# Designed miniproteins, single chains, continued (3): the designs that were tried, part 28

Each design is a single chain, and the fold is of that chain. pLDDT is the mean over its residues in the fold that is shown.

## One batch from the design tools (miniprotein)

Design m8948
Fold by ESMFold2-Fast:
Structure m8948 (fold): chain A 124 residues (1-124)
Amino acid sequence: PDELGYTELHRLARAGDLDALRALLAAGWDLSARNPETGEPILNARDVFGNTPLHLAARAGHKGVIELLIEAGMDLTAKDAEGNLLLDFKDIYGFTPLDLTEFAPDEKEAEETRKLLEKLKKEL
């Protein structure tokens, strides 16, 4: 069920549960899968606040989650209807994943996550 997969990815990204995320991916969860109605990657799915899993991982300072999602095939080249890349997606408050790193509870994890997102933006 697409809804269950969407909710679980958001939950795991927010929690930083790398072992659970690895287990889910190893069980055959396809991060390259697309919504058949919209053609959008399911990983780019947004919650009621406009957050993708990437927004939630960045806000929590979970650099390891972001790295694991990229290794698992997260499509950073995917664009929304306005032509924005995943790294530039804004939540309902206008925050990108990079902006949300300022809200991470640990300053060191916030800095490491910010540096990763800046590097990824330069590689695109």
Scores: mean pLDDT 75

Design m8949
Fold by ESMFold2-Fast:
Structure m8949 (fold): chain A 85 residues (1-85)
Amino acid sequence: SMMQAAEAAKEAAERFLAIARALGWRARVVSVRLEDNRGTVELEVERDGERIRATLTAEVDPSGAVRLVEASPAAQEMLAAYAAL
């Protein structure tokens, strides 16, 4: 449902904005696409004077939990950097 897609997008965006903040990077949501139970979020991230685009797709699984389904290379780099803290 669009409500599930919106919840997935919101949770994914909040997680990645929190990751950026923890890393000392600046991030903002550029776009959101909603389809059925999936939300796709595009972020603009500023780190070390560079601007990059990170894209992530999350969905609500059959248990009702929001899970990350797809992450661009930039989004994967954010997760790896966060895990290294």
Scores: mean pLDDT 86

Design m8950
Fold by ESMFold2-Fast:
Structure m8950 (fold): chain A 67 residues (1-67)
Amino acid sequence: MDQQKQIQQLSRQSSELRDKGTVEDVQQGYKLSQQAGDLAKQLGNQDMYENNRGMADVNKQLAQQLS
């Protein structure tokens, strides 16, 4: 399941970037969470889509506060 592995990889990378706490890293994490969410939506995996969308929203808000 290449798409499922890709979603997991992007989600993990997004989380790692968020934990670094810099504006640049959090912005990159936001992009990766959006990509993971888009892939999950293509697969029809609603739970994974919602989880990654929520993470993208968190990263977007953090980037906004740090910039």
Scores: mean pLDDT 81

Design m8951
Fold by ESMFold2-Fast:
Structure m8951 (fold): chain A 64 residues (1-64)
Amino acid sequence: SLDDLLAEVAAQLGVSVETLRTILRYARENSDPFSRESLRALLEGLGLRLDEAALTALYEYALS
């Protein structure tokens, strides 16, 4: 589920789910444009590579 995805991504980044939500909000507000590709680049810069399904789910969550 989305909650499981958020927990897994947060764990892999070494942060809390609350911190991950803050990172996603910051990325959405401070990327021009904010896109799946800008989110992928951010996560890869933090040492995390997601598959396309997980990246899409996280991106859609960040837009909501």
Scores: mean pLDDT 85

Design m8952
Fold by ESMFold2-Fast:
Parts: C-alpha cells; sequence; structure tokens
Structure m8952 (fold): chain A 110 residues (1-110)
C-alpha cells in the first residue's frame, strides 16, 4: 500500500540522516562530503513519503533532515577557508531556516 511504502521511505530517510551525521562527525573532508550526499538521499526519501500521502510524517522527517544538513554544512565550513567557508555557512543557515519551516507546516497538518 502507499502507506506502507511511505512509512518505509520515512524509515529510510531517518536512517540515512543518522548515518550522515555519524559520518560527518569523523571530521575529515571526505567523510563530511559523504555526509552531504547521504543527507541529499534522505531528503529524496522524505519527498517520496510526502508524494505517497504521509504528508505530516514526511514534513516532520524533512525538518529533522534539514537540521542534520545544517550541522554538516557547519562542519564543512570548519574545514574550508575564505569564500568556500562563507558559502557553507550560508547553506547551513538556509537548511536551519527550512527545518523550522517544515516543522511549522507539519504542525498545521496535525
Amino acid sequence: SDKELGLQSVENARALAREARELAAKGTREDVHRGILLVVAAQIEAMVAYQLGLESEALKTQSEIEAVASEIYRQAAALATGEERQQYLQQAQQEAQQSKKYEELAKKLE
């Protein structure tokens, strides 16, 4: 059913986001880069859950993923200098703002 597939996508999204955070916490450039890729995969899984009709659960999960993305981009900024650092810090701020937006949207569906 769409509900079962959507719940599986939510579980996949959360697992990917957790793995992304753990990997980025290792603090190497390669690990942080892989963390960014896993967070993008998590965002796709959450979007699939939304399309399958689990709107509230998907938006809550998306909020969690964007918060993890913000953390990872701050870690990327710590490893960068100059303009690249500023770009990562700007991305981290945008992800944090999106996290709050998705949290508010999820509350409206409860």
Scores: mean pLDDT 90

Design m8953
Fold by ESMFold2-Fast:
Structure m8953 (fold): chain A 94 residues (1-94)
Amino acid sequence: PLPTPEQVEQIKQSALKLLDDLIEQYRAGRLSLAQAASSLAGFLRLLRREYPLEVALEILDVLKAHVETIEDEELRAALLGVIEAEKARIEAEL
C-alpha cells in the first residue's frame, strides 16, 4: 500500500527532526562524527525497508538539501556521503 501525500509529508518532517536531533547531539559532544554517520545510515536502512523505494528516495532528497545547509564541513561531508551511498543503493534497485 502506498502512503498518502499527507503521510509522506509527515514522514519527511519526522526524518528532518531526527536529522536535526543528530546534528544537535554531535554539536553537544554526545555523538562522535562516526556515531552520527552510523545513526543516520541505520535510519536510512530502516526507511528503505519500511517504505516504497520512490518514497524513500523523496525523503533522501529532502534530507540531502537540509544536510547541504550545515556549516560544519566535516559533519556535512560525512552525512552527505551516507545519504549519497543510500541513494545509489536505491537507484540500483529501481
Scores: mean pLDDT 84

Design m8954
Fold by ESMFold2-Fast:
Structure m8954 (fold): chain A 95 residues (1-95)
Amino acid sequence: GDREEIRRIAREVVELLRELAEEEDVIKQVGLTLRALGLIEELLLRFPDNPLARRVAEILRRALREVLRLTLEGKREEALEVVERAEREVEELLA
């Protein structure tokens, strides 16, 4: 159903954020960021009237901004903590 598909896309975004947190190459960081942003946009386009999809997209968009900032500052541990928190919030909403 919609919930399972939202969870699948959300999990893909979380994995991209984890990769972004550990990535040192700027070109690869840009690629990971664009892929994550594209999947977040897909959530909104595929499920425009679904409040869960909007809430999940909001959490992931905030996490993406925080992870990118921390990664650019070399704060890898803090970036991974943001990913873990976002994953927990998303799984709680989709439970």
Scores: mean pLDDT 89

Design m8955
Fold by ESMFold2-Fast:
Structure m8955 (fold): chain A 82 residues (1-82)
Amino acid sequence: AEVNASTTKVELAEELARRGTVEDVREAVELVEKAVKQAKRAGDEESLKRAAEAAREVARQAEKLGDEELKKRAEEVAKEAE
């Protein structure tokens, strides 16, 4: 229902993922999951596209940290957003 709320979650998730800690990447995964849910509920294709891109970046950061569970969660979020 709220384009701005989904976009804000995506921007925050991208920022957290760039910090490169497991805690920040975990929060980033939760934020992109929420962003995808909000965008789907709103029928917002642009926000879904943004969330998918952010989820892929979060997955990349999780892989860099060696956290396979967070990587898998982020990849599932990206797939759900497509």
Scores: mean pLDDT 80

Design m8956
Fold by ESMFold2-Fast:
Structure m8956 (fold): chain A 85 residues (1-85)
Amino acid sequence: MEKARKLQEALAKRLAALGDDDRVSREEALAMVRDAADAAGLSEEEKEFIVNYVREQLDKLGRPEISGAELKQIALLAIDKLLSL
């Protein structure tokens, strides 16, 4: 519970400057998620799980870039996955 809240806060801070129509590369999106997980104090196993989950969601989109709105939605899904652990 506490780790999920910290991840939500860390993601919110990193995504705060990102507009819904802003373009983010897949590598930038994955880097933001990794940085947020580190800031939230997730274990290495939890970080890899969340990063791999986000990578799978990005792969389903099949595009080299995503919108800020899409990244924010994927971030919410990743938090929900962590809450399921």
Scores: mean pLDDT 81

Design m8957
Fold by ESMFold2-Fast:
Structure m8957 (fold): chain A 98 residues (1-98)
Amino acid sequence: LEKLIEELYSKLRPEDQEFLEKMEKALSTVEELSEEQRKKIMLVMAADLLGIVTPEIRKIRAELVATLNKNNLTSKITQQLLDEIEEFARELEEKREK
């Protein structure tokens, strides 16, 4: 897991990495999330920023959503994080199309 995160992070621009660091700090305030769960969220975010979609990443995302659902965190945390990722990705696409 950590190796995959490091690999994805090495491909990110400094601005993207800074954004993910802010998200990680926000997730660290959620006491109900384990360290492993936070790492999986960061992996999914980094993959989305890079536009990388693999069977492994899809599986990690699905398992993460299922875990958050069992802990009743899905509606409050996951939706907000996913919406922020999608918005940020759209902004990056707009900048690239100049």
Scores: mean pLDDT 70

Design m8958
Fold by ESMFold2-Fast:
Structure m8958 (fold): chain A 75 residues (1-75)
Amino acid sequence: MDEILEELKKKGKISSAEVEKIRKNDPQVINDLLKNLDEEDRKQLLEAMKERLTEGVSPEKQERIAREIEAILKG
């Protein structure tokens, strides 16, 4: 995940503040960025976030965010 975020920041696609919010798993910032990223960068970010959800959050929060991510991928 850090490599993807640093690459996006280097390309000017996201700001340092947005990187920190993504690391905090802020759903508003994440959803806004996913709409503005190209398909490749969007998929890379979503896969990295799925790994984080599996290892670092409560089961209830993991399930809700995972469903949100699936909705974004499906739409």
Scores: mean pLDDT 69

Design m8959
Fold by ESMFold2-Fast:
Structure m8959 (fold): chain A 79 residues (1-79)
Amino acid sequence: DKLKEVLNSPISIGLSDKEALELLKKVFEALLKGERDKEKLKEISEGKLSDITIENLLFLYENYPELVEEMLEFVKKEL
């Protein structure tokens, strides 16, 4: 599973939960639209993603934005 392989390194989140995938989709879409405010990303995730997870997602986008685009495509396909 390509999505699980990429997400497991910086992001400790339960990928078997459809709700978790929907939250990841929303956060990835916000990051790709230019959102960098940690508090806004927490609100988008309905407070269900930890601070560390949000920080890891920001780090992933800042260093590997092309992987975030690919991960969003796979999350949409899994939903």
Scores: mean pLDDT 70

Design m8960
Fold by ESMFold2-Fast:
Structure m8960 (fold): chain A 100 residues (1-100)
Amino acid sequence: SPAPSIEELKKELKEIAEKARNNELTEEDIERAKEILIQLIERGVLLKESGVKLSKEEYLKLVEELKRAWLLKLEVIKKGEEMPDYTEETEKEVLAKIKE
């Protein structure tokens, strides 16, 4: 399928972060947030651009929800499926950004 634009990814992340703040994420939202965050990090957009439109609290909450999504996936994933370790990488990058 065609890759979504960076602008679309940012908007979707913002919406998911808001749901995460209220602890109302569905399993699908958590999975989607993980995918979006990874894509933005891989493209060097999310953590290098101050204009990502995520507040510090929203970003931290999103990172925490990525951890929850990862743990949830560990319980329900198919045997032999690998989990990305981007959560740890993302955490390091977020801390560097937030030190402002």
Scores: mean pLDDT 55

Design m8961
Fold by ESMFold2-Fast:
Structure m8961 (fold): chain A 63 residues (1-63)
Amino acid sequence: MKDVKYETETLTLRLPASADLANVQRHVELMSKEFGFEPLGVYRDEDGELVLVYKTDRKFWKP
């Protein structure tokens, strides 16, 4: 994105293709509970890696 109006940042986490559902679920729960990150989605990329996308607040990251 070139010029966007958004004041928030998205955190993308990649997990190996061998990651099981239990580990993925635990990680999502931990990120939501511990850091308050809002899970936006999960998908598998062309390399077979699991990609987890979270919405974060700018206060944890420099703009």
Scores: mean pLDDT 63

Design m8962
Fold by ESMFold2-Fast:
Structure m8962 (fold): chain A 80 residues (1-80)
Amino acid sequence: SEIEELRAEVERLRKEFLELMKKYPDINPVDFAVLSILIAGAEIEIELAEKHPENRDRYLQAVRRDIEAARELIEKIKKK
């Protein structure tokens, strides 16, 4: 299902976030905080999509947006 696919993507992002912490100890604290918020936001939005199926498409769109923003920020961090 779409929810299961997005949940798997968010879990992969969380794992990458933990690896990023280990490899880049000098990560800008603002970038770190924003990345953490984006991943947590995606997790909450998945839960909301499951609990409120009438608004599912809206929440899943928000999840995709947060995933994309998180991926872009990870690439930015890696290039510093």
Scores: mean pLDDT 85

Design m8963
Fold by ESMFold2-Fast:
Structure m8963 (fold): chain A 73 residues (1-73)
Amino acid sequence: MEEVVERLREALERLKEILNSDLSPEEKMAEVRRIVGEIQRLLREHGVSPEVEELLREMERVLAEILAKIRAE
């Protein structure tokens, strides 16, 4: 469980970096897909705890901001 929480925190940081980066919309989508795939794999293997649930909620907010920014391009 600790390993999952740390990996999700790393994924959240990467998503925030994508949101604030000068990457093209295509590059942002490619990175998002890669990160989301990694998260889905981790959740399948380890399940969901309250800490994981909270991190997923924060990631959903950041993902929504990235997608909104891509649509504005």
Scores: mean pLDDT 79

Design m8964
Fold by ESMFold2-Fast:
Structure m8964 (fold): chain A 97 residues (1-97)
Amino acid sequence: LKRKAVLLETAARIHMVAAEIAAEMGDAAAAEAELRAAVENLREAYELAKESGDEELIEHVKETAERLLELGERLAERDPSLRPVVERARELVEEIE
């Protein structure tokens, strides 16, 4: 559980960097896909972290989800087409506290 949660959280952070790069290049479709992948990876990472009982890992996943929402909001200010995936990130943050 813990190893998979760490790998998924790491993958989410890589997707977040890729989303920012795609947005800078003007590729809204790629940015949306990368943000969506980050949301999905963090949701799974959170469930696995909870099952593991590792409180430090749970907090780390929560912090990464909050950073994903902050990134998504910044990107959506430049490109409104990203709003739907940002709402998915917000729902994740609300779900996990």
Scores: mean pLDDT 88

Design m8965
Fold by ESMFold2-Fast:
Structure m8965 (fold): chain A 68 residues (1-68)
Amino acid sequence: LDLRDKDVFEKGHLMGSINVPFKDLKKELPKIKSEYSSVTLEGSDLKELEKARKLLEENGIEVSLLKS
């Protein structure tokens, strides 16, 4: 999961990445939970990555952080 803004994601991303901007993560959480038991998080903001990891783990999703 790529937490960057849509415009940044559209300019370049890892093959197979799915864009879920950090601001939309809570809204998209039920969909993510239904499709994935584990995700790798990508993003440029360390604090947002940490908040997203905690949110996803609290909802039963295994999380790995991709260190840029």
Scores: mean pLDDT 77

Design m8966
Fold by ESMFold2-Fast:
Structure m8966 (fold): chain A 70 residues (1-70)
Amino acid sequence: SAELEAGIKKLEEQIEKLEAQIQKLKDELKKVSDKAERAKLELQIEILEGMTALLRGMIKLLKELLEKRA
């Protein structure tokens, strides 16, 4: 349906924004030498990568639902 296709597109746009945030944090990590600050940035990157993986899983499920209704 058009609504499911629009929903998938919005989730893809959210992933693009999350990937941009991850890249900024990775660039920040290259500039930081403090062990505690590095660990905090690495944890933030891991959380955002986990969120991206969940959103990709949702897109896969929604695409499978589209194929079953066609």
Scores: mean pLDDT 88

Design m8967
Fold by ESMFold2-Fast:
Structure m8967 (fold): chain A 108 residues (1-108)
Amino acid sequence: GLFLALNAVRRILLDGKPVEEAIDEIAKALGISRQEAVDLLLDAVRRMKKAIELLEKGEEPKTPFDGVIVRELKRIMEEKGITPEQLKERLDAIESELRALKARLDAE
């Protein structure tokens, strides 16, 4: 589940994929609710933001999984020609949109 969510966040960042489409694709692929798909995407975004902090501090990943995230973020930054600060701003925007959508879904 989490690797699909990480790939979905990557496609939002690289290809401008709509957040709502990423939620629907994950929900269908995993057979989970839209609320659960949002929680999974939020977890992926938070893990990516922590990995950027490690990169900025020059700290090594504490787990093999954190190492995978760090490598993927380096590739995204290189492919888009963006800084860690710019990547953080994009992730913050995605997180805000996901939180707003979760609030709407939870109100139903």
Scores: mean pLDDT 82

Design m8968
Fold by ESMFold2-Fast:
Formats: structure tokens, C-alpha cells, sequence
Structure m8968 (fold): chain A 56 residues (1-56)
């Protein structure tokens, strides 16, 4: 069940909410790419990640 977790994480990431994105990945049992940014100290709040949010 990775597809749902990835989709939910992607939506949260677009909103700049890396904490929610990482939580969705953890619930899916997947690698948490956003967790490495959260572990950098800041970024889990999403505000600092706006530049990383990317737009497609």
C-alpha cells in the first residue's frame, strides 16, 4: 500500500507540511524523504520548506 501514502504525502508536501507528509510515509511503511529535512532542525513545520515545496 505505497500509492496512497505517496499521494497523501505529496499533497502534504505541496502544502509545505513536511511533518504530515512524513507521517503518511511512515504509516505506509515507506522511506521518509521529508524526515531528513525535519531532522535538520527545522522544516517539519512546512514554512521553511516552501522553497522546497516545488511547483509542478
Amino acid sequence: GGAEAVAAAGAAGRAGDFAAASEHMRKGGLTDPWAERARAGDGSAGGAGAAFGGNA
Scores: mean pLDDT 63

Design m8969
Fold by ESMFold2-Fast:
Structure m8969 (fold): chain A 78 residues (1-78)
Amino acid sequence: SAEDYVNLALKYLEEAARAYKEGNFEEAERLLLKAGEYAAKAYQLDPVKGRTMFDLVLHAAREYKMSEEVIEKIESLL
């Protein structure tokens, strides 16, 4: 369901925040990409919920000052 994908995206977003706080930037990037993938899957089932979740992932990537290349990779998942 869309809710299952949103919950998976949230889990990976939380894990990305933890990795970032620990200084593990490569792991944070990997986890943000996973969160984005699940948010994109949620978007296919429920565009409103999926878009809201996807925007949270993009916001986190910008807050963590990820490179433009990483941000573009996340955006390409939609």
Scores: mean pLDDT 89

Design m8970
Fold by ESMFold2-Fast:
Structure m8970 (fold): chain A 62 residues (1-62)
Amino acid sequence: MEKELEEKMVKLLARSILAGREAAGRSISEEEAEEMARRGLEDLKTNDPEGYENIVATVEKL
C-alpha cells in the first residue's frame, strides 16, 4: 500500500482516538494515538480485512 494513504489512515484514526479519549476524560498524546492507530490497522489487516478495506475507502474519499 502507498505510504501516503497509510499515513492518512493513521492520522484519521488517531484523531478519532483522541476525540474518544477526551470525551471519556482521559487525555493522551498525539504520538500515543498514532501508535494505537498503527497497531489497530495491523490488527484489522489480519483479523478483519473487510473493516480495513472500509477504512481505505473512507480515506480515499478525503
Scores: mean pLDDT 75

Design m8971
Fold by ESMFold2-Fast:
Structure m8971 (fold): chain A 67 residues (1-67)
Amino acid sequence: MVEELIKELEKKKHLSTDDMVKLALELQKAGVSIDELFRKLTEYSQKNGGTVETVIAAFKEMLEKKR
């Protein structure tokens, strides 16, 4: 489940490509398009330097905006 995946990734200092793919697939199942994912991640990377905290915050925002 997305929540378990997010908690596991929050314990990591860096996200691997496999971790990012798993998050993208879970968000896609939740109705977020890949284009939206790339757009949001690019915004956070440019403004906040792409730390684990900023990436996870972006994913949480995308899940919230779905409701």
Scores: mean pLDDT 67

Design m8972
Fold by ESMFold2-Fast:
Structure m8972 (fold): chain A 72 residues (1-72)
Amino acid sequence: MAAREAQAAARLREVLAPHLSPEEVDLVVELFLAAARAYGASEAVQQAVEARLQAHRALVERASAAVAEAAG
């Protein structure tokens, strides 16, 4: 549901805001939603999302570290 995705995106933005720039937060949220939507989708969609994650690997790693720190 789009409403659930919006809520998840808002929570992710809140967690990332102290650690990343607003532009980086928006990109990470977009990548997160793309990955979530690709789960169970066609192989082509999954490969496209994987390529985007690899292109932004350093940012994804920084975001993952920020989420882990907020969770711990």
Scores: mean pLDDT 77

Design m8973
Fold by ESMFold2-Fast:
Structure m8973 (fold): chain A 91 residues (1-91)
Amino acid sequence: VQELIQQSVNLEFLALSYRVDGDYDSAIASLDEAIKLLLEASKKAPDKKKELLQQASTTLQQRSKVAADAGNNDLAAKDQQESDKLAEQAK
């Protein structure tokens, strides 16, 4: 579980680097992988499920912003809705 969380953090830093360079497609792909790892970790660590779902929600919001910067407004809107849903589940 800790390895999955660490990999997701590394992918978030990589996505920030891609975003600064204007490589929005690579930034979106890195954030997609980070979200998948956080959701997988939440299934494997029920004691940390709320914290991991909250982190996945935050990462979806970051991908929503990158998608909007890339002109993909449909993905941005979908990610915002999924982020809100995961935040509700984290209660």
Scores: mean pLDDT 83

Design m8974
Fold by ESMFold2-Fast:
Structure m8974 (fold): chain A 97 residues (1-97)
Amino acid sequence: SVEALIEQAREYLAQMVATAEAADPAGAAEFRAAAEAILRRLEELSKKDLAKGAGEGIRGLLDLTARAVAALTDPEAAAQVAELGSQAMGHLAKAAS
């Protein structure tokens, strides 16, 4: 279901924030706030236009993932954040299909 795909995307976002928080606790609050803003916008738009909501969610996730990867000095944490971001984006793309 669309709801299950959005829930999976939310779970990957939560894992991404947790990974970033463990690697850079000082930056964690900004990553968490940005992730919550993406989810709020996705929920709002998906009720009106699922394709637009998913598209904005993917763009927001792409930007957040790139920023997190650039900020993290631990290559393993950066790679994990990139993978989790890709998983979240993939689930949103399926929801829009």
Scores: mean pLDDT 77

Design m8975
Fold by ESMFold2-Fast:
Structure m8975 (fold): chain A 62 residues (1-62)
Amino acid sequence: GKAEEDAEEMAAGVKDSALGGSEEGVKEGLKQVEENAKDTAPEEAAELVHKAAVEAIKEVLK
């Protein structure tokens, strides 16, 4: 649905920022995305956002 599309786009944005941004910025963005997903998105959308966020952090740390 629309919430899933929005969450997926947010997750893609976080991942893109992580690859080009700082670890601190990524951590702050991840927390906001996670909170927003819990409030406005279904569990599936929240899981997609969470997975993308974790993947982004892993790439920044490597």
Scores: mean pLDDT 64

Design m8976
Fold by ESMFold2-Fast:
Structure m8976 (fold): chain A 68 residues (1-68)
Amino acid sequence: PKPWTDEQMEEIIKELSKYVSEEEVKEIRELAKKDKDAFQRKVLEAIFSLPEEKREELLKKIQEISKK
């Protein structure tokens, strides 16, 4: 699939910040700069750690961002 742009990654981080700790957001933001594959894996791990309802909402939002 098409890799995320820097703008898309920032949008994803902003959405994640509503659900995860500030410390986790910092880790994810650093991965976005250093290792895009690790960033993607960490984002998915964070999403799948959420309750089902929150997970579905966030996945839908990320899919919308990814289609741009």
Scores: mean pLDDT 78

Design m8977
Fold by ESMFold2-Fast:
Structure m8977 (fold): chain A 104 residues (1-104)
Amino acid sequence: SDSRQQYRQQGDQHYQQGLDYLSQGDYQGAANYFQQSINYYSQVDPNSRQLGDTYNRLGSTYYLLGDYDQAIQYYDRSSDIYRQSGDYDSSDRSDRRSQQVRQQ
């Protein structure tokens, strides 16, 4: 139980750092922190909304880096996780983003 709380706190910390780097235009730094956040959140719940949010942010980050293949993979993973968590609106948004990138 304590390890799950610690992993959530680490996931949240790295997610917030990722957002800070993203807002500053440091997309490589943002990607690194979102990847670390995913590692921690996945140890708690592989289908959480927080994990879906983090994959969606990572997809957007790779899109801004010009890595469209990675952006598509992370948006698709985000869509799957949101769907499994019952968040169909967020799933549809991530799927539409993936489709938009595929048209580039």
Scores: mean pLDDT 90

Design m8978
Fold by ESMFold2-Fast:
Structure m8978 (fold): chain A 85 residues (1-85)
Amino acid sequence: SMEEIIEETEKKLLSVLAQAMDELAAAVAAGDRARADAILEKTREEMKKIIEESPLSEEEKKKLLQIADKALAHVRAAVDAALAA
């Protein structure tokens, strides 16, 4: 069903984000801003690809991309704050 496709897509996105959070924690602990930026860029590209390749409607894809972009913006702000401390 469409609901199952949405849930599967969300699980994939959460998995990518969880992996990124682990890598970002290591980069922040090392004070490595360049590494943190590279991780965020790669994560954005991976999330976009997952959404675009999903069999969801164009409207649902746009909604998921907006949610993903907002989540990544919050993560970037948190990383920037941690690196400034």
Scores: mean pLDDT 87

Design m8979
Fold by ESMFold2-Fast:
Structure m8979 (fold): chain A 67 residues (1-67)
Amino acid sequence: MKIKLVSFALPRPSSLESGQEFEVVKIEGNVYYVEYPGDLPVGTRVQATVEIDGELKSVTLVVAKRI
């Protein structure tokens, strides 16, 4: 499944941008493990609001795999 990034909190500059879509590898409660095509290393945790099927959710994104 894909999720769309709406907003996020990250303490440093990165390639994260609102509107990016990520493939979800697994979900554990509010923790969404994603494939990431950018500069953040595997294991990076980001507090984010994501959109799934038109619904906004507050989640923790985790970079599970870089592509």
Scores: mean pLDDT 78

Design m8980
Fold by ESMFold2-Fast:
Structure m8980 (fold): chain A 71 residues (1-71)
Amino acid sequence: SLADVKAGLQNALGDWEKLEELARRTGLSAEELRQLIEEILSADDRHANITVSSLGRLASLSQTELSQLAL
């Protein structure tokens, strides 16, 4: 769910290795990715879902895989 994805992304913000790995997959810098994740976490569900879908596409990760960043 979107809530699980947001939880996974929030955990990635506190884990440099996870953030760096996700940044490599997207081609973004860690700073750019942090800003994008913060945008997702602060957005309404409609906007957050669109941005999450874009992030997943860039990283070649599903929403389920993004939620697993919490693990």
Scores: mean pLDDT 75

Design m8981
Fold by ESMFold2-Fast:
Structure m8981 (fold): chain A 70 residues (1-70)
Amino acid sequence: MQTYEALVEFPDEETARRAAEEINRRLSDRGVYAQVVGPRTVLILAPTRENLDEGVKLARELGAVRVTEL
């Protein structure tokens, strides 16, 4: 099954964890999932590019400093 992915970096570990929790809380119904994969890094997974863009947009609103699409 094809998934769309992005790695998102935050300024600190607490912000990264809170952002992952908020993304899962708001966007899981759209199939968007966030996983903490490093101290300040969150992996966002989505079933479509449009859903990934929504997840990345929310991550930026939550303080993301860098985004790398995979």
Scores: mean pLDDT 85

Design m8982
Fold by ESMFold2-Fast:
Structure m8982 (fold): chain A 85 residues (1-85)
Amino acid sequence: SPVDQAIRDAEELIERLRALKPQLSPEDQEFVERQIKQLQSLIDELRRADSAGDTARADNLVRYLRGLIGDYRRVLDYLEQQIQK
C-alpha cells in the first residue's frame, strides 16, 4: 500500500541519517537527531491514521511525508558525496 511504502522509505532514510550522524559536528548531529524525531513522529501519526481508517488524513500524511523524504534524501546524498571526496 502507499502507506506501507511511505513508512518503509522513511525508515530507510532514518537508518541513513543514523549512519551519517557520527561523521558530523555536534551541532549537525543535533540537527540530524531533530530530523529523525520528526520522521518518527510522522510515521507514528500515519500508522495511527491508517489503523483508525482515516483515509483522508492518511493520504495527506503520505503526501507530506513523501515530500519531506525527497528533501532530506537530496541533502543526505549531497553530504555523503562530500564525505566520499
Scores: mean pLDDT 83

